Designed miniproteins, single chains, continued (4). Designs and how they scored, part 11

Each design is a single chain, and the fold is of that chain. pLDDT is the mean over its residues in the fold that is shown.

## One batch from the design tools (miniprotein)

Design m12352
Fold by ESMFold2-Fast:
Structure m12352 (fold): chain A 90 residues (1-90)
Amino acid sequence: SEREKELRLTLKLQIENLLKALKVPKEEREKIIKRLEQMIENNVPLVEFAEEVLRIIDEVEEKLDLSKEQKDMLESFKERIEKEIEELKK
C-alpha cells in the first residue's frame, strides 16, 4: 500500500540519519541505504523491512567501537522498531 511505502521511506530516512550520527563511513552507509532502497522497490512487507533495519543496527553495533551514548541511542531506536513490529503483528 502507499502508506506502507511511505513508512518504509520514513524508516529509511531515520536509519540513514542515525548512521550519520554514529559516524559510519559514507561508503558503508551508501551500501546499506542502497540495500534498503532495493527492498522498497521490491515491495517487501513492512515487517520484513523493519526486521532488516534491526539486523543493520545489530551489525553496526558489532562492527563499531561505540560510546555508551551511541549504544543507548541505538538501543532506543531498536526498542522503538521492535514495538512497531509487535503492533503490526497484532
Scores: mean pLDDT 81

Design m12353
Fold by ESMFold2-Fast:
Structure m12353 (fold): chain A 110 residues (1-110)
Amino acid sequence: SDDLLAGARKLGEEDPEGVFEIMLQAYEEREWGLTLFYAEAAVLVRDKLSREQLEKVAEILEALVKRLASLPKGNGALIRALELLGRAYEALGRFEKAREAYERAREAAA
């Protein structure tokens, strides 16, 4: 919900490390929805994360994109993951990879 995401953003502003660690734990536990939620929170506070943390966020988002693209039910989560991946790559200065992610998001939305 929007309230939960607003809460995650606020937590990220106060504790960006905590948001990053929760994302890692959710990913390790194969809780894909929770991973995507905290990856979104991490991207929203990307300016507070180290380059190495942002690279890990992008890596996890790429893994989520691969998994979501293989699932038969709705493209909403896939589109969100691709948009977040684009934002993460922009923050890393990887503009070609960011463009590719945004293009794939647009194609998935069509």
Scores: mean pLDDT 84

Design m12354
Fold by ESMFold2-Fast:
Structure m12354 (fold): chain A 96 residues (1-96)
Amino acid sequence: MLTEEVVRRTREAMKPLIEEALEQAKKAKSEEELKKIILELRQALRDVAMDVVLEAFEENPEISREEQQEIALAALEEAERLAREAEKQMREIFAK
């Protein structure tokens, strides 16, 4: 299904950004620096999700407006899920 493919593409595109953020969290010297890394990652993941969604719409011009909304929501929900998991991991790394 197109929605599942977009969610998968979104996950694959986000992986290197998450890995970089986790490495930055290891080097963070203050709670303020950690918060900036978390916020920047959340924004980057949202941007990537929207880029993947827009590419999918261009590749599939026949999809309905309702399907477009479902795809966009699914990609953004995956971005939020990965952002929350990454935040948890970053906070655990910083606490060590």
Scores: mean pLDDT 85

Design m12355
Fold by ESMFold2-Fast:
Structure m12355 (fold): chain A 82 residues (1-82)
Amino acid sequence: SAEEYLEKGKEYAKQGKYDEALEYFKKAVALKPDDAAYWEALLQTLSSIPNKTPEQQAAQDEALQKLIDLGVKQLVEAVEKV
């Protein structure tokens, strides 16, 4: 499940195994693409990596953009109720 992938990602991140952590977080967000908590976990892990590879930087940019998009969607839905 997405929750199992999230938990495995957190465990690998605790061990400093960021590549393994990112693979599990990517699987988790693929299953729960509209759940901000999953994208936040991915972004927090990516932000903790020193000397990011281009692939890690791209993943960080994607996670940040997705969180912005989810926040904008929530704001638009709130305005539509006015």
Scores: mean pLDDT 79

Design m12356
Fold by ESMFold2-Fast:
Structure m12356 (fold): chain A 91 residues (1-91)
Amino acid sequence: KVAELVEELIEAVRRIAAALRAAAEAQLAGLPEAERAAYRARIDALDPQILEETEAAIRNLELDPSLQPAETANTTEDQRRAAELIQQLLA
């Protein structure tokens, strides 16, 4: 069961990463074409760091939930749905 929980957390990280990429693309659409190319290059260079920091944040969230600000309502809703699905699988 611990291995299954780890796999679920990895899937959650992938979903969060995909959502962050979508948000970044939406912001890039508002920038001039020349600046978009420069920011894309910076994002590509930072991609490994973002994934590493996201994994660390998830671990810290489980060790110290108080570090998470109360205003992450939409992200929290997706996490609640994932938790409910896990509960149904365990039932």
Scores: mean pLDDT 56

Design m12357
Fold by ESMFold2-Fast:
Structure m12357 (fold): chain A 67 residues (1-67)
Amino acid sequence: SANFEQAVLRMLEIAVEKGLISEEQAKEIRELIKQGKIEEAKDFLYSLLSEEQQEELQREALREVLA
């Protein structure tokens, strides 16, 4: 869904802004999103983060996308 894609994109932006992932990792995730592989993009992003970081990013992104 559009909301899911927007949430993953926003989580990616927050992760980069907070320095939680590298620009190279962010580029790989953007390429997956561009290919329509949104679930794979989310899974790859989450594999780079702790469970606490995942929960924080999801909370922040969903607040903005659903507002």
Scores: mean pLDDT 82

Design m12358
Fold by ESMFold2-Fast:
Structure m12358 (fold): chain A 63 residues (1-63)
Amino acid sequence: GSKEEAGKALDEAAVALATGAISAREAAEMVGRKSGGRASPRQVRAAAEGDKEAAERALEGAT
């Protein structure tokens, strides 16, 4: 996927994780499904905690 699609997927996963709707593992799987499998649970947790550097790296790692 594109960086824009990966960014949207990461934002959606981070919001879902922050609201307790899904686990960090499920959030990472959702980003991976939408972005080509390049985000880890650690990267999604970092994004949910407001770590912009980790979030940007995850987006760059996505296809």
Scores: mean pLDDT 63

Design m12359
Fold by ESMFold2-Fast:
Structure m12359 (fold): chain A 83 residues (1-83)
Amino acid sequence: SLEEFKKKAIEVLELLLKKVESEDDQKAIALAINEVKNAKSIEELVEKVTRLLSLLSPSELKEKVIEYIKNKDLDGAKELVEK
């Protein structure tokens, strides 16, 4: 469901927020969390969140999280970020 997908997406983004140091990266993730809350479909959520996350400082973690979200694998994204 969209509601369950949103809940998992927010959890992943909140965990990612704890891993980033720059204020700009923190702002981008906070905007992504807000876009999750306002999304009307899973497709809209994925498009808006991955666009915002693409603005983060370059890292392997960023690239893999974006890939998991594009594949709608939020459980995989969560496991990766919890390391």
Scores: mean pLDDT 86

Design m12360
Fold by ESMFold2-Fast:
Structure m12360 (fold): chain A 60 residues (1-60)
Amino acid sequence: MAELSDEVMKKIDEVLKKEGYKDWSDLLAKHSKEEVKKFIREKVEKEAGKEVAEEALKAL
């Protein structure tokens, strides 16, 4: 499994909290893998940047 760095996870957590999620596990529990990928491309890329979004996609 590809593991996210602490720095990347921190940036993802900031986006998740802004969108009303508790953490990465909360997002994964509420959405399908395809919906999570869409969220990453549309929300994480816009707020945290393309590099963070690409790392998040690799972890799926």
Scores: mean pLDDT 77

Design m12361
Fold by ESMFold2-Fast:
Structure m12361 (fold): chain A 93 residues (1-93)
Amino acid sequence: SLEEKIKEEEKKRKVDNFVKLAESYYQDGKELAEKLAELGDPNLAESILRKMEEFYEKAKKSKDPEEAQKYTDEVARLTALAHSLYLEAKEKK
């Protein structure tokens, strides 16, 4: 039915919105991880970046808005962690 097609497009739009948000967090997190690596913790920075990349890829492959939101939240969490670690590393210098 037309209603089913509209619901399908709405679902797709919601997934796309979460993926765009995950992309924004991933770009910020990548920059923070690069700064953390420059402060002398490249192994930790690489581990965080790898996990961010993994969750971002999962968000992009999500067919369900709840699944996309879950992985977007994980990217956001890792970006916040990278920021916290960057501030801590900067304070010790």
Scores: mean pLDDT 87

Design m12362
Fold by ESMFold2-Fast:
Structure m12362 (fold): chain A 100 residues (1-100)
Amino acid sequence: SIEEIKEEAIKAIEEGNYEKLEKKLNELVEYSIESGKFEEGFEALVEVAMKALEEGNLKGLELTLEAAEKLSEKTKDPLFAEISIGMIRIMRGVGKLIYG
């Protein structure tokens, strides 16, 4: 499920295990696309990104935002795509402002 993959991605951030993080982020994106759960998948990626921001983990943040961008590019909903891109830009900016 999206929730289980999200929890494993958060653990990967806490462990500093970027190989595991990339694997779980890819699984989350692919599952979201295949199941049509774009909103749920994006919400899960936002939670992972928030954990990276909380930890000051800029590498984990960027990997998560790249996964969110891939999900946004695959949606057929242009409004969802635009909102998602806006949120990604804000989160990237916040990370750079606080920890950059």
Scores: mean pLDDT 86

Design m12363
Fold by ESMFold2-Fast:
Structure m12363 (fold): chain A 55 residues (1-55)
Amino acid sequence: GEAAIEAARALAAASTDPGLAAAMERLAQDFETVPVPDAEAERMLARLLAAYGVA
């Protein structure tokens, strides 16, 4: 949903890691293209943060 796209873009803008910023921006684009349930979007965001050491 809109909230997931906004969250991903906000995290991209706030990130000091260029890899995480790029990954979050791609995730926002994916959410615009293929709608996913909010619970799944939240899990995807959490996994990406964890992968970059942001738990």
Scores: mean pLDDT 79

Design m12364
Fold by ESMFold2-Fast:
Structure m12364 (fold): chain A 75 residues (1-75)
Amino acid sequence: SDEEIREQAEKVADLVIELLRKGKITVDQAIDVALGLSPKLQEELVKIMKERMPELDEETRAAVETVVNAVEKAL
């Protein structure tokens, strides 16, 4: 369902952002994770990531923006 896709996208977005913020994954690894998702889940992920971006530190925001741009280019 659309609700389940949103819930999954929120969990993935929050985990990826946290791992990027902590320096536990690279931007390239985050992109690989995102691009491995279904197109519908990728679209929802991008929306959630954009929603989270204003509350992030500059370095984490730049990393998330790079992930968002890569996913949008692939869609």
Scores: mean pLDDT 87

Design m12365
Fold by ESMFold2-Fast:
Formats: structure tokens, C-alpha cells, sequence
Structure m12365 (fold): chain A 89 residues (1-89)
């Protein structure tokens, strides 16, 4: 249980770091039209399957500008799951 919670916290931290990096690309106006922005979005879709479906479920327009918010929401969900596992241990 604690090992599973640790893995989820590590994954949440990785998604938060990716969200921060992607926000930097948004702020520099490299999304959605830059080659670097498009490559990064393709990479994220492979690492976190369902990110497009999650964005649609949350009513967030599927654009590079809103992807940091979707990633942060996913990270929060993983942290909540880790906390539940820690409480059960």
C-alpha cells in the first residue's frame, strides 16, 4: 500500500513538472502552432493516455493553452488517491 502511494505521488510530481514546463511554452506563445509545442503535446498524449478525454470531460477546450490546467487536475487526482492509500495503510 505505501509503495503504491509513493509511486502515485512520484507520478503526480512528474505531471506537475510537465504542467509547469508546458505553461512556459504557453507564456512564450510557442503553443499550439510551434513545432516544439506540437511535438510536446504528442509526447504528452503518449505518456498520459486519456488526457484529451479528461479535458473534454472537464469542459476545457482542447488546445495547448488549457493543457497545463488538465495536467494539474490529473496530478491532484493522483495525490488524492495516494492519500487514500496512505490512510488505509
Amino acid sequence: LLERARALRERAAALQALADRLQGLVDSKKLPTSPEGKAFLAFLAELEPGIIELGKKLGIPLSGLNLPAVLRERAAALRAEAEALEAAA
Scores: mean pLDDT 66

Design m12366
Fold by ESMFold2-Fast:
Structure m12366 (fold): chain A 109 residues (1-109)
Amino acid sequence: APEFVALESSPPGGEQEVLMEGEVDGVRHVLVLRSTGDNDPATLERLAEEALERAVEVLRERGLSGYAIGIALNAANRVAIAVARTEDGEVVSREPVRFMSAAEAAEWL
């Protein structure tokens, strides 16, 4: 099972953000989760992409190879996920944003 450690949280009164780091099958994963009360799919896509850029920055600053994952979640339990792979801190692949339920996201993670 993946083991993630929460590294950061957003200040009170702002948009909620959690940064987590872990290892899955020997591969480094950096995950940034953002939550919103807005149910617009365009808001979820934007937040997932912004979360992905934050996760990529963590791997880039440390010169690490692994997966950067941006996740956005809304109050209706809808999820958008964006994924990129890094090698030595450089982005080598990116996938299109995927939309799913929170339950499907938990099974994927």
Scores: mean pLDDT 77

Design m12367
Fold by ESMFold2-Fast:
Structure m12367 (fold): chain A 78 residues (1-78)
Amino acid sequence: MKEAEELKKKAREYIDKGNDAALAGDVQTAADYFKKASEYYRKAAEKLREAGGPEETVQRYEQLANDAKKAAEALLAP
């Protein structure tokens, strides 16, 4: 459980870094940070599922991973 929480914390840190990069106009760096956030949210969901955590919380982390991935894709889309 604590491991999943630490991974979620790292994902949020990458979201913040991605937002900062986007504000600075660094689209590629912002996209890279959002991709990392997506990866950490996915890892948090996996660890929570392994620990027998609530399926609703696992699904929330998976949704946050998808949202971060879509944010990265939107920044790089023409």
Scores: mean pLDDT 85

Design m12368
Fold by ESMFold2-Fast:
Structure m12368 (fold): chain A 81 residues (1-81)
Amino acid sequence: LMDLYEEYGKALREAINDAKKKAGVTDFSQIKSIETTAGLKTPDSEPVSVTVTTKDGKVVKASKELEEKLTELRRKLQEAL
């Protein structure tokens, strides 16, 4: 369980960093919002998504591969709880 939770946290951080890099963001002051459905109480029917919106209006999502990895890890965590 702890290993799975740690893997989920690492994958989430990787997805957020991926979206930030694609958006060209180096500082949180440039971020308007970060939207995720990565909460463990979020229904399994809702895939995990990670979206960064910058103050200049750019909207950037993490890669599909990272979002799919997060969705599968969240499902495993929800089943283990």
Scores: mean pLDDT 76

Design m12369
Fold by ESMFold2-Fast:
Structure m12369 (fold): chain A 101 residues (1-101)
Amino acid sequence: SALEAALDALSRAFNALVEARRAGDEAAIRAALAALGAAARALRDVAAAEGLEEVVAAAARLAALVAAALAQPSLSEAQYRAILQAHIDLEVAILKEIVLS
């Protein structure tokens, strides 16, 4: 389904960001942020079509934080922590509205 594809894309993009940051590769971090932003926006749009209000809000928040990070020349520790927290909030929304529903 479109929802499953969006969830898979989000998972892959987030894992790519964690790996890129662990490696300290600035180009890979930027590419992973771009992929994460795209995945968060896609999930937001699919979730909106399904009426998943908490997933929409959490995905939109993650997308906004990623967009702000991409506007900077490098990813700061504070921005990375904010993205990690937004991803946790999104995983909680997914568990509540999709997995446990």
Scores: mean pLDDT 90

Design m12370
Fold by ESMFold2-Fast:
Structure m12370 (fold): chain A 61 residues (1-61)
Amino acid sequence: MKKDYKSGDEAAEAIKNGDYPDEIYTTGGDFYNKVYAAVKEAGKDVKIFPFPSSTVLDNYL
């Protein structure tokens, strides 16, 4: 099931609290990086997708 978060920090806290969605859609590199770090810390393999209407990932690659 898809879950909507307003910020990377909110999504990261939800993941750390054991709320693991099957997929996470991110808008922007900051959101992506925070979610990715939280998923790694939790030891889970969650699919993280950059949302194509928002392009900031190039700033982190």
Scores: mean pLDDT 62

Design m12371
Fold by ESMFold2-Fast:
Structure m12371 (fold): chain A 92 residues (1-92)
Amino acid sequence: KELKEEIRRLVSLYSGYAILSVGHEVEAEIIKKQMEEEAKKNPEKKEELLKEGEEKVEEKLKLAKEYEELAKRYKEEADRLEEELRRREEEE
């Protein structure tokens, strides 16, 4: 019973971090499109705006990757405990 509760906790954690990762990826796409539009409206500042947008996109993609790695770790731990639970149920 306790092992099943721990598995549920880990499933909740990796699901949450996976959602956060996707959220940051979506934000990166929005920032990229906004900076492309602003660059078209202000050709004289195009290089500055694209560089600023690129830095913001890189920050969001870095956060997305960090949350993706956290999600993977919690999923691997949940999978390990699910396998342990299956083995115990087969022996008992």
Scores: mean pLDDT 83

Design m12372
Fold by ESMFold2-Fast:
Structure m12372 (fold): chain A 89 residues (1-89)
Amino acid sequence: MELEKLIEEAKEEAKKAGVPLPQSKIDTFEDIGVLLTKKYPNMPVEERRLLTEEILLKLAGIDADVSKLTPEERQRLLREAVERLRKED
């Protein structure tokens, strides 16, 4: 799906740029962030926020539809995602 393709594209861009392959899920998330900035430099802030949140949750292994979450549920899941990614570093 979309996340798997973003991870592979981020790895390919990193290889082309001569940077080391990501060693952690946080490194992978950062590489994806760089890729998105290069592909979509003019993306609206709101769309970038939703896409970033969706990617973070998927990298942490959380199956949630961000568009269906309340702001409180969203904040809770994003904190959980960050903590999961930190534990894997």
Scores: mean pLDDT 69

Design m12373
Fold by ESMFold2-Fast:
Structure m12373 (fold): chain A 90 residues (1-90)
Amino acid sequence: SEIEKLIEELEKLYKEHNDSITYQLLAIAKTEKSLEKTIKYGLELARMAENKEAIKLTEEALKLLEKNTEENKKKAVELLIEAVKLLVEK
């Protein structure tokens, strides 16, 4: 499932960066098992960081989930991972 792929990608990022943002997203993803809730939390973290590009990516990911298709879920996961990389890679 796409939530399982998201968890795997977040675990890789957490091992690499050992950061609080990836840790918090991992915690919500594992607890809620929901792409929507995880991406919404990612949007909150992007807003707190005041990172305009990460905010745009997470907003687009949420829009994709409104049309609940497997392709849109896959793209939403890719956009969230890109946003997380922007928040933690530097």
Scores: mean pLDDT 87

Design m12374
Fold by ESMFold2-Fast:
Structure m12374 (fold): chain A 69 residues (1-69)
Amino acid sequence: LRPVETIEITDVEDARKTAEELAKELEAQGYRIQELVYWTSSEGYDEASIIALNREKVVLIRITAPAPA
């Protein structure tokens, strides 16, 4: 049983770019990317979710970018 760490990131300009950069950093640290999902809400907000694992823990990252003004 591995502990789960949840990280929420808001107020970024680009959720996809931020998620891609974080996934690369996690892989460099020895994590395996289990899931990387992108979607756009009906209001134009971009969202991303990353699930990454290593031998010690599972990391769940949620990223939200605000709708353009």
Scores: mean pLDDT 78

Design m12375
Fold by ESMFold2-Fast:
Structure m12375 (fold): chain A 59 residues (1-59)
Amino acid sequence: TDALKAADNAALATALVLIALGLSSDEIIDALKDIFSLSEADAAAIVALATALKAALNA
């Protein structure tokens, strides 16, 4: 749904900001779980995607 896509995009944007602020992957996973009510698996997937995207943009 559009709402689910918007929530995933907001979580991804938040993960990218937290990576830029120097938070660990575990800290970002916990933050995404608290802010967006995500499962650990979903939060970990978003953090992995954000990390890969950040690496690609810095290449």
Scores: mean pLDDT 79

Design m12376
Fold by ESMFold2-Fast:
Structure m12376 (fold): chain A 62 residues (1-62)
Amino acid sequence: SKETLEELAKKYGVSTRTVLDIVLEAQRRKLRGEKIDVAALAEKYGVSPSAVSEILRKFGLL
């Protein structure tokens, strides 16, 4: 939900857009049968691997 995006953005000190982009990229990879690489997403979006893992878990992507 929008509220979940805003809560995660605030928790990790990033924009709501950054959280959304992480979720959309992970969803796209999962739809293609590709492995989700948490470390690569963390590096790409400038967030910690822990932040990416929590974001993805909240959206059922891990």
Scores: mean pLDDT 82

Design m12377
Fold by ESMFold2-Fast:
Structure m12377 (fold): chain A 73 residues (1-73)
Amino acid sequence: SEMDRLVEEARRLLEEARKEDDPLKLTRILFRMIGLTVEGWLIARRTGTPEDIRAAREMERILREVLEIVKKK
């Protein structure tokens, strides 16, 4: 599903953030992660399914982890 693709991209971005030391690349990862999280919540609100809501919450959790990585570097 489209939501599954967003979650996979979010997980990929998290792994990339863990390995990245370039501040500009980290900033781009953060902004992309924000965009994915917003898109995921728009899908979840439209469908109202528990599965999509859980996926949007998972992306929000990943966004928080990426933000913590950026703050510590």
Scores: mean pLDDT 87

Design m12378
Fold by ESMFold2-Fast:
Structure m12378 (fold): chain A 87 residues (1-87)
Amino acid sequence: SSELKEKLKEITEKLKKIIEEDPRLSEEQKKQMIEILDEALKMLLEGKSLSEVSAKVQEKIKELDEYSQILLRSALLDLELEYKKLS
């Protein structure tokens, strides 16, 4: 639905801001994490299932440092919970 897509975009922008404002992350780490969030959002907006999105992004997440993995997994959980609430 249009409402679901708008809410997913809104929460993704909030999550990106948290990543961009984290002083513990390098600019390269921020870029990598934001790219993964953008890919996850794109797949959800294209109608891919949560399991398909999870499978795709987990391959990219495991290549990150431990701190970035923890933050990004938390961010993706927030996206998943919002998706389930509105679906």
Scores: mean pLDDT 82

Design m12379
Fold by ESMFold2-Fast:
Structure m12379 (fold): chain A 86 residues (1-86)
Amino acid sequence: MSLEEVLEKALKFVEDNKDKFSDEQLAKAKETFEFILKNYGKSPVVDKAAEAVRIAVEALEKGDETYAFSILSTLLTDFDELKKAA
């Protein structure tokens, strides 16, 4: 699966589960995934974030929505720190 497909599946999960995320996390979701796509291969911190999204999407494919939510929720909460570290 391409990184673009992984990020699109992660964004769809967030959009399909809006009631589980905070308004702040929802506001950052699209920007977070676009930032990861744009900076992949340019920053080790962004590469690790992309790998975390890949693990979350693999969890979704296996039916482990709780684990996927945990990863994506943390990533969206920490997005400002990710941008600063990149």
Scores: mean pLDDT 85

Design m12380
Fold by ESMFold2-Fast:
Structure m12380 (fold): chain A 95 residues (1-95)
Amino acid sequence: DKLVDVLQRVLGLTREQAEQVLAVIKELGGENSISLLTKALEALEAGDSLAAQQHLLELYKVLGEEKFKELVERLREIDVTAASLFNPIKTLLNI
């Protein structure tokens, strides 16, 4: 899966951690959320932090606040670095 590859390459996650992140994203937001997270990570890899933040904000809008909070907490249980990807969005939204 493209997201598993990108998570390993961009955030340095193990394959097992990346597969757990994919499972969580798929459960909470389906294919659209997988696509948005993949685009955010690809933008981050390209050095485009603004585009990355825009894709993560769109992910927040697609999920809603409750599912977004659940996503961040479940990602923190998998890997702190994966969860920290959302810190700018949490700060922006005051959540």
Scores: mean pLDDT 85

Design m12381
Fold by ESMFold2-Fast:
Structure m12381 (fold): chain A 75 residues (1-75)
Amino acid sequence: VTEYTFLGILVPAETDVARIRAIVASYGGVLSAPVEGPDGRLGFLAAVPAARAAATVAELRKIPGAEVRESTGVS
């Protein structure tokens, strides 16, 4: 059974959302619809297989201005 890790993603408003979706999808994940973030940024939540989380974070951090935070389920 595949466990999932949740990633919080903040990017500049001008960022290509299709690029973010392509990265997440390439690692077997799912991306939320964009949400208004702080300072006019776009916020996303992604669910990715836990075994792919580190690789997904590394790829997302290649996006200029991207901030990525790994989350675990509520304990």
Scores: mean pLDDT 78

Design m12382
Fold by ESMFold2-Fast:
Structure m12382 (fold): chain A 108 residues (1-108)
Amino acid sequence: MEEVKEKVKEVLEKMRAEADALISQLDPETAARLRARLDGVYEQALKDIEKAKTIEELRETVARLAMGLQAVIDEARALTDNPELVDRLEAVFGRAVDEMLRIIEEAE
């Protein structure tokens, strides 16, 4: 369980760094709003990962994270006219969710 949690946290941290790099390309006001939302989603995911006692609870945590990340994408699309950057951000989130789920499945 601890090894699986550590691997999931590593993916989450890498996702946050990649997302922040993309968000930093937006205007300062939009970037600040999206960072605040992403930070909230990230902090909640870390707390949920720490509290998870089973593989199923960890999988449920990733599902909730995916919903939170979708809210970030929805806000990004509302705040910016840069669809290419939003598509890249969505791809970063999708790859991270897929990787976390793969790690969880491999843990059986």
Scores: mean pLDDT 88

Design m12383
Fold by ESMFold2-Fast:
Structure m12383 (fold): chain A 90 residues (1-90)
Amino acid sequence: LAAEIRARLLQPARLAREEGSEEGAERARRVAEESLQLLGDPSLPTKERLRRSAERLRELAEWMRSQGSERAADKAEEIAEELLRLAEEV
């Protein structure tokens, strides 16, 4: 489970690198690590952890779209929407 979530969160970084954005890949990697830390934070309710992680991914998607990394942006937004859907079920 944790390894699967980590792999998914790192997909925008891989796509950004494929699209020629090393800066985008590095930024996406940091957002993935921040999201993993939020998801593992026992001091926050599960719903809040999911929402905050989704918010970080949406911010990343907006930045990537502004830089022309459309595929990476779309993937980050897809993951954010998935996390928000999970938050509604908790």
Scores: mean pLDDT 84

Design m12384
Fold by ESMFold2-Fast:
Structure m12384 (fold): chain A 70 residues (1-70)
Amino acid sequence: APVTREQVVEAAKQADLIEDPRLRREVQALVAQAELHYDSKKNVLTPEGAEHFRRAQELIAQAEAARAAA
């Protein structure tokens, strides 16, 4: 499914809330990389942007799992 700008903005907000400063910085960097790869006509991420976004989402899920395990 195409990744919209609204989904990327939400991921950026989630990244800022990560308690682990190492994971926070890594996710923030991945979201920033994804934001460089929008399709200007469709206002969704390109495949390259979607790969960075997918990796950011994996790390957000990892941060949530680590918090639940504590």
Scores: mean pLDDT 82

Design m12385
Fold by ESMFold2-Fast:
Structure m12385 (fold): chain A 63 residues (1-63)
Amino acid sequence: GEALQAAIRELEARIGGEAASRLLEVVQTKGLENTTPEELAEAAGISRATASRALRRLRAAYA
């Protein structure tokens, strides 16, 4: 939906397209419920705090 597309666009603007792509690949493979901030931070090369905020934003967009 529009909310999800907006969340993805915000993420790309914040961390860059390559990091956002890596983060979204993990989410797509494992699912939002089973994805942790730690594995997103490692996969995207970003801080745990940034990964945690991104995960919360994506979960909110799916709700």
Scores: mean pLDDT 81

Design m12386
Fold by ESMFold2-Fast:
Structure m12386 (fold): chain A 107 residues (1-107)
Amino acid sequence: AAEELFRKEAERRLKEEGILKVLDELIEEALELGLEEVAKLLQKIKEIYEKNPDNEEIKKIVEELAVELLVTLELGRALGVPKEELEKRLKKIAEEALKKIEELLKK
């Protein structure tokens, strides 16, 4: 129930703010939480997205990434997940998205 509500809110936030603003907010939050590696991965993904604005496949991957990160952060807060476990989960999500994007760019 909670995950569905967080996912719906994440999707609404993306529609209202747009991908770039949501990515900037996620980077800022990762830095606030001391999740340096997560912030670094998101900055790289943002740079690739900005360089490939017409690539619909990259856009879909980045939108899915943003939703998954927002849901994971909200569930982490709600359930009191330790910082180390939260960092591990967010890093895995970001790394998997980056690998998909890099594979698309290899053509």
Scores: mean pLDDT 85

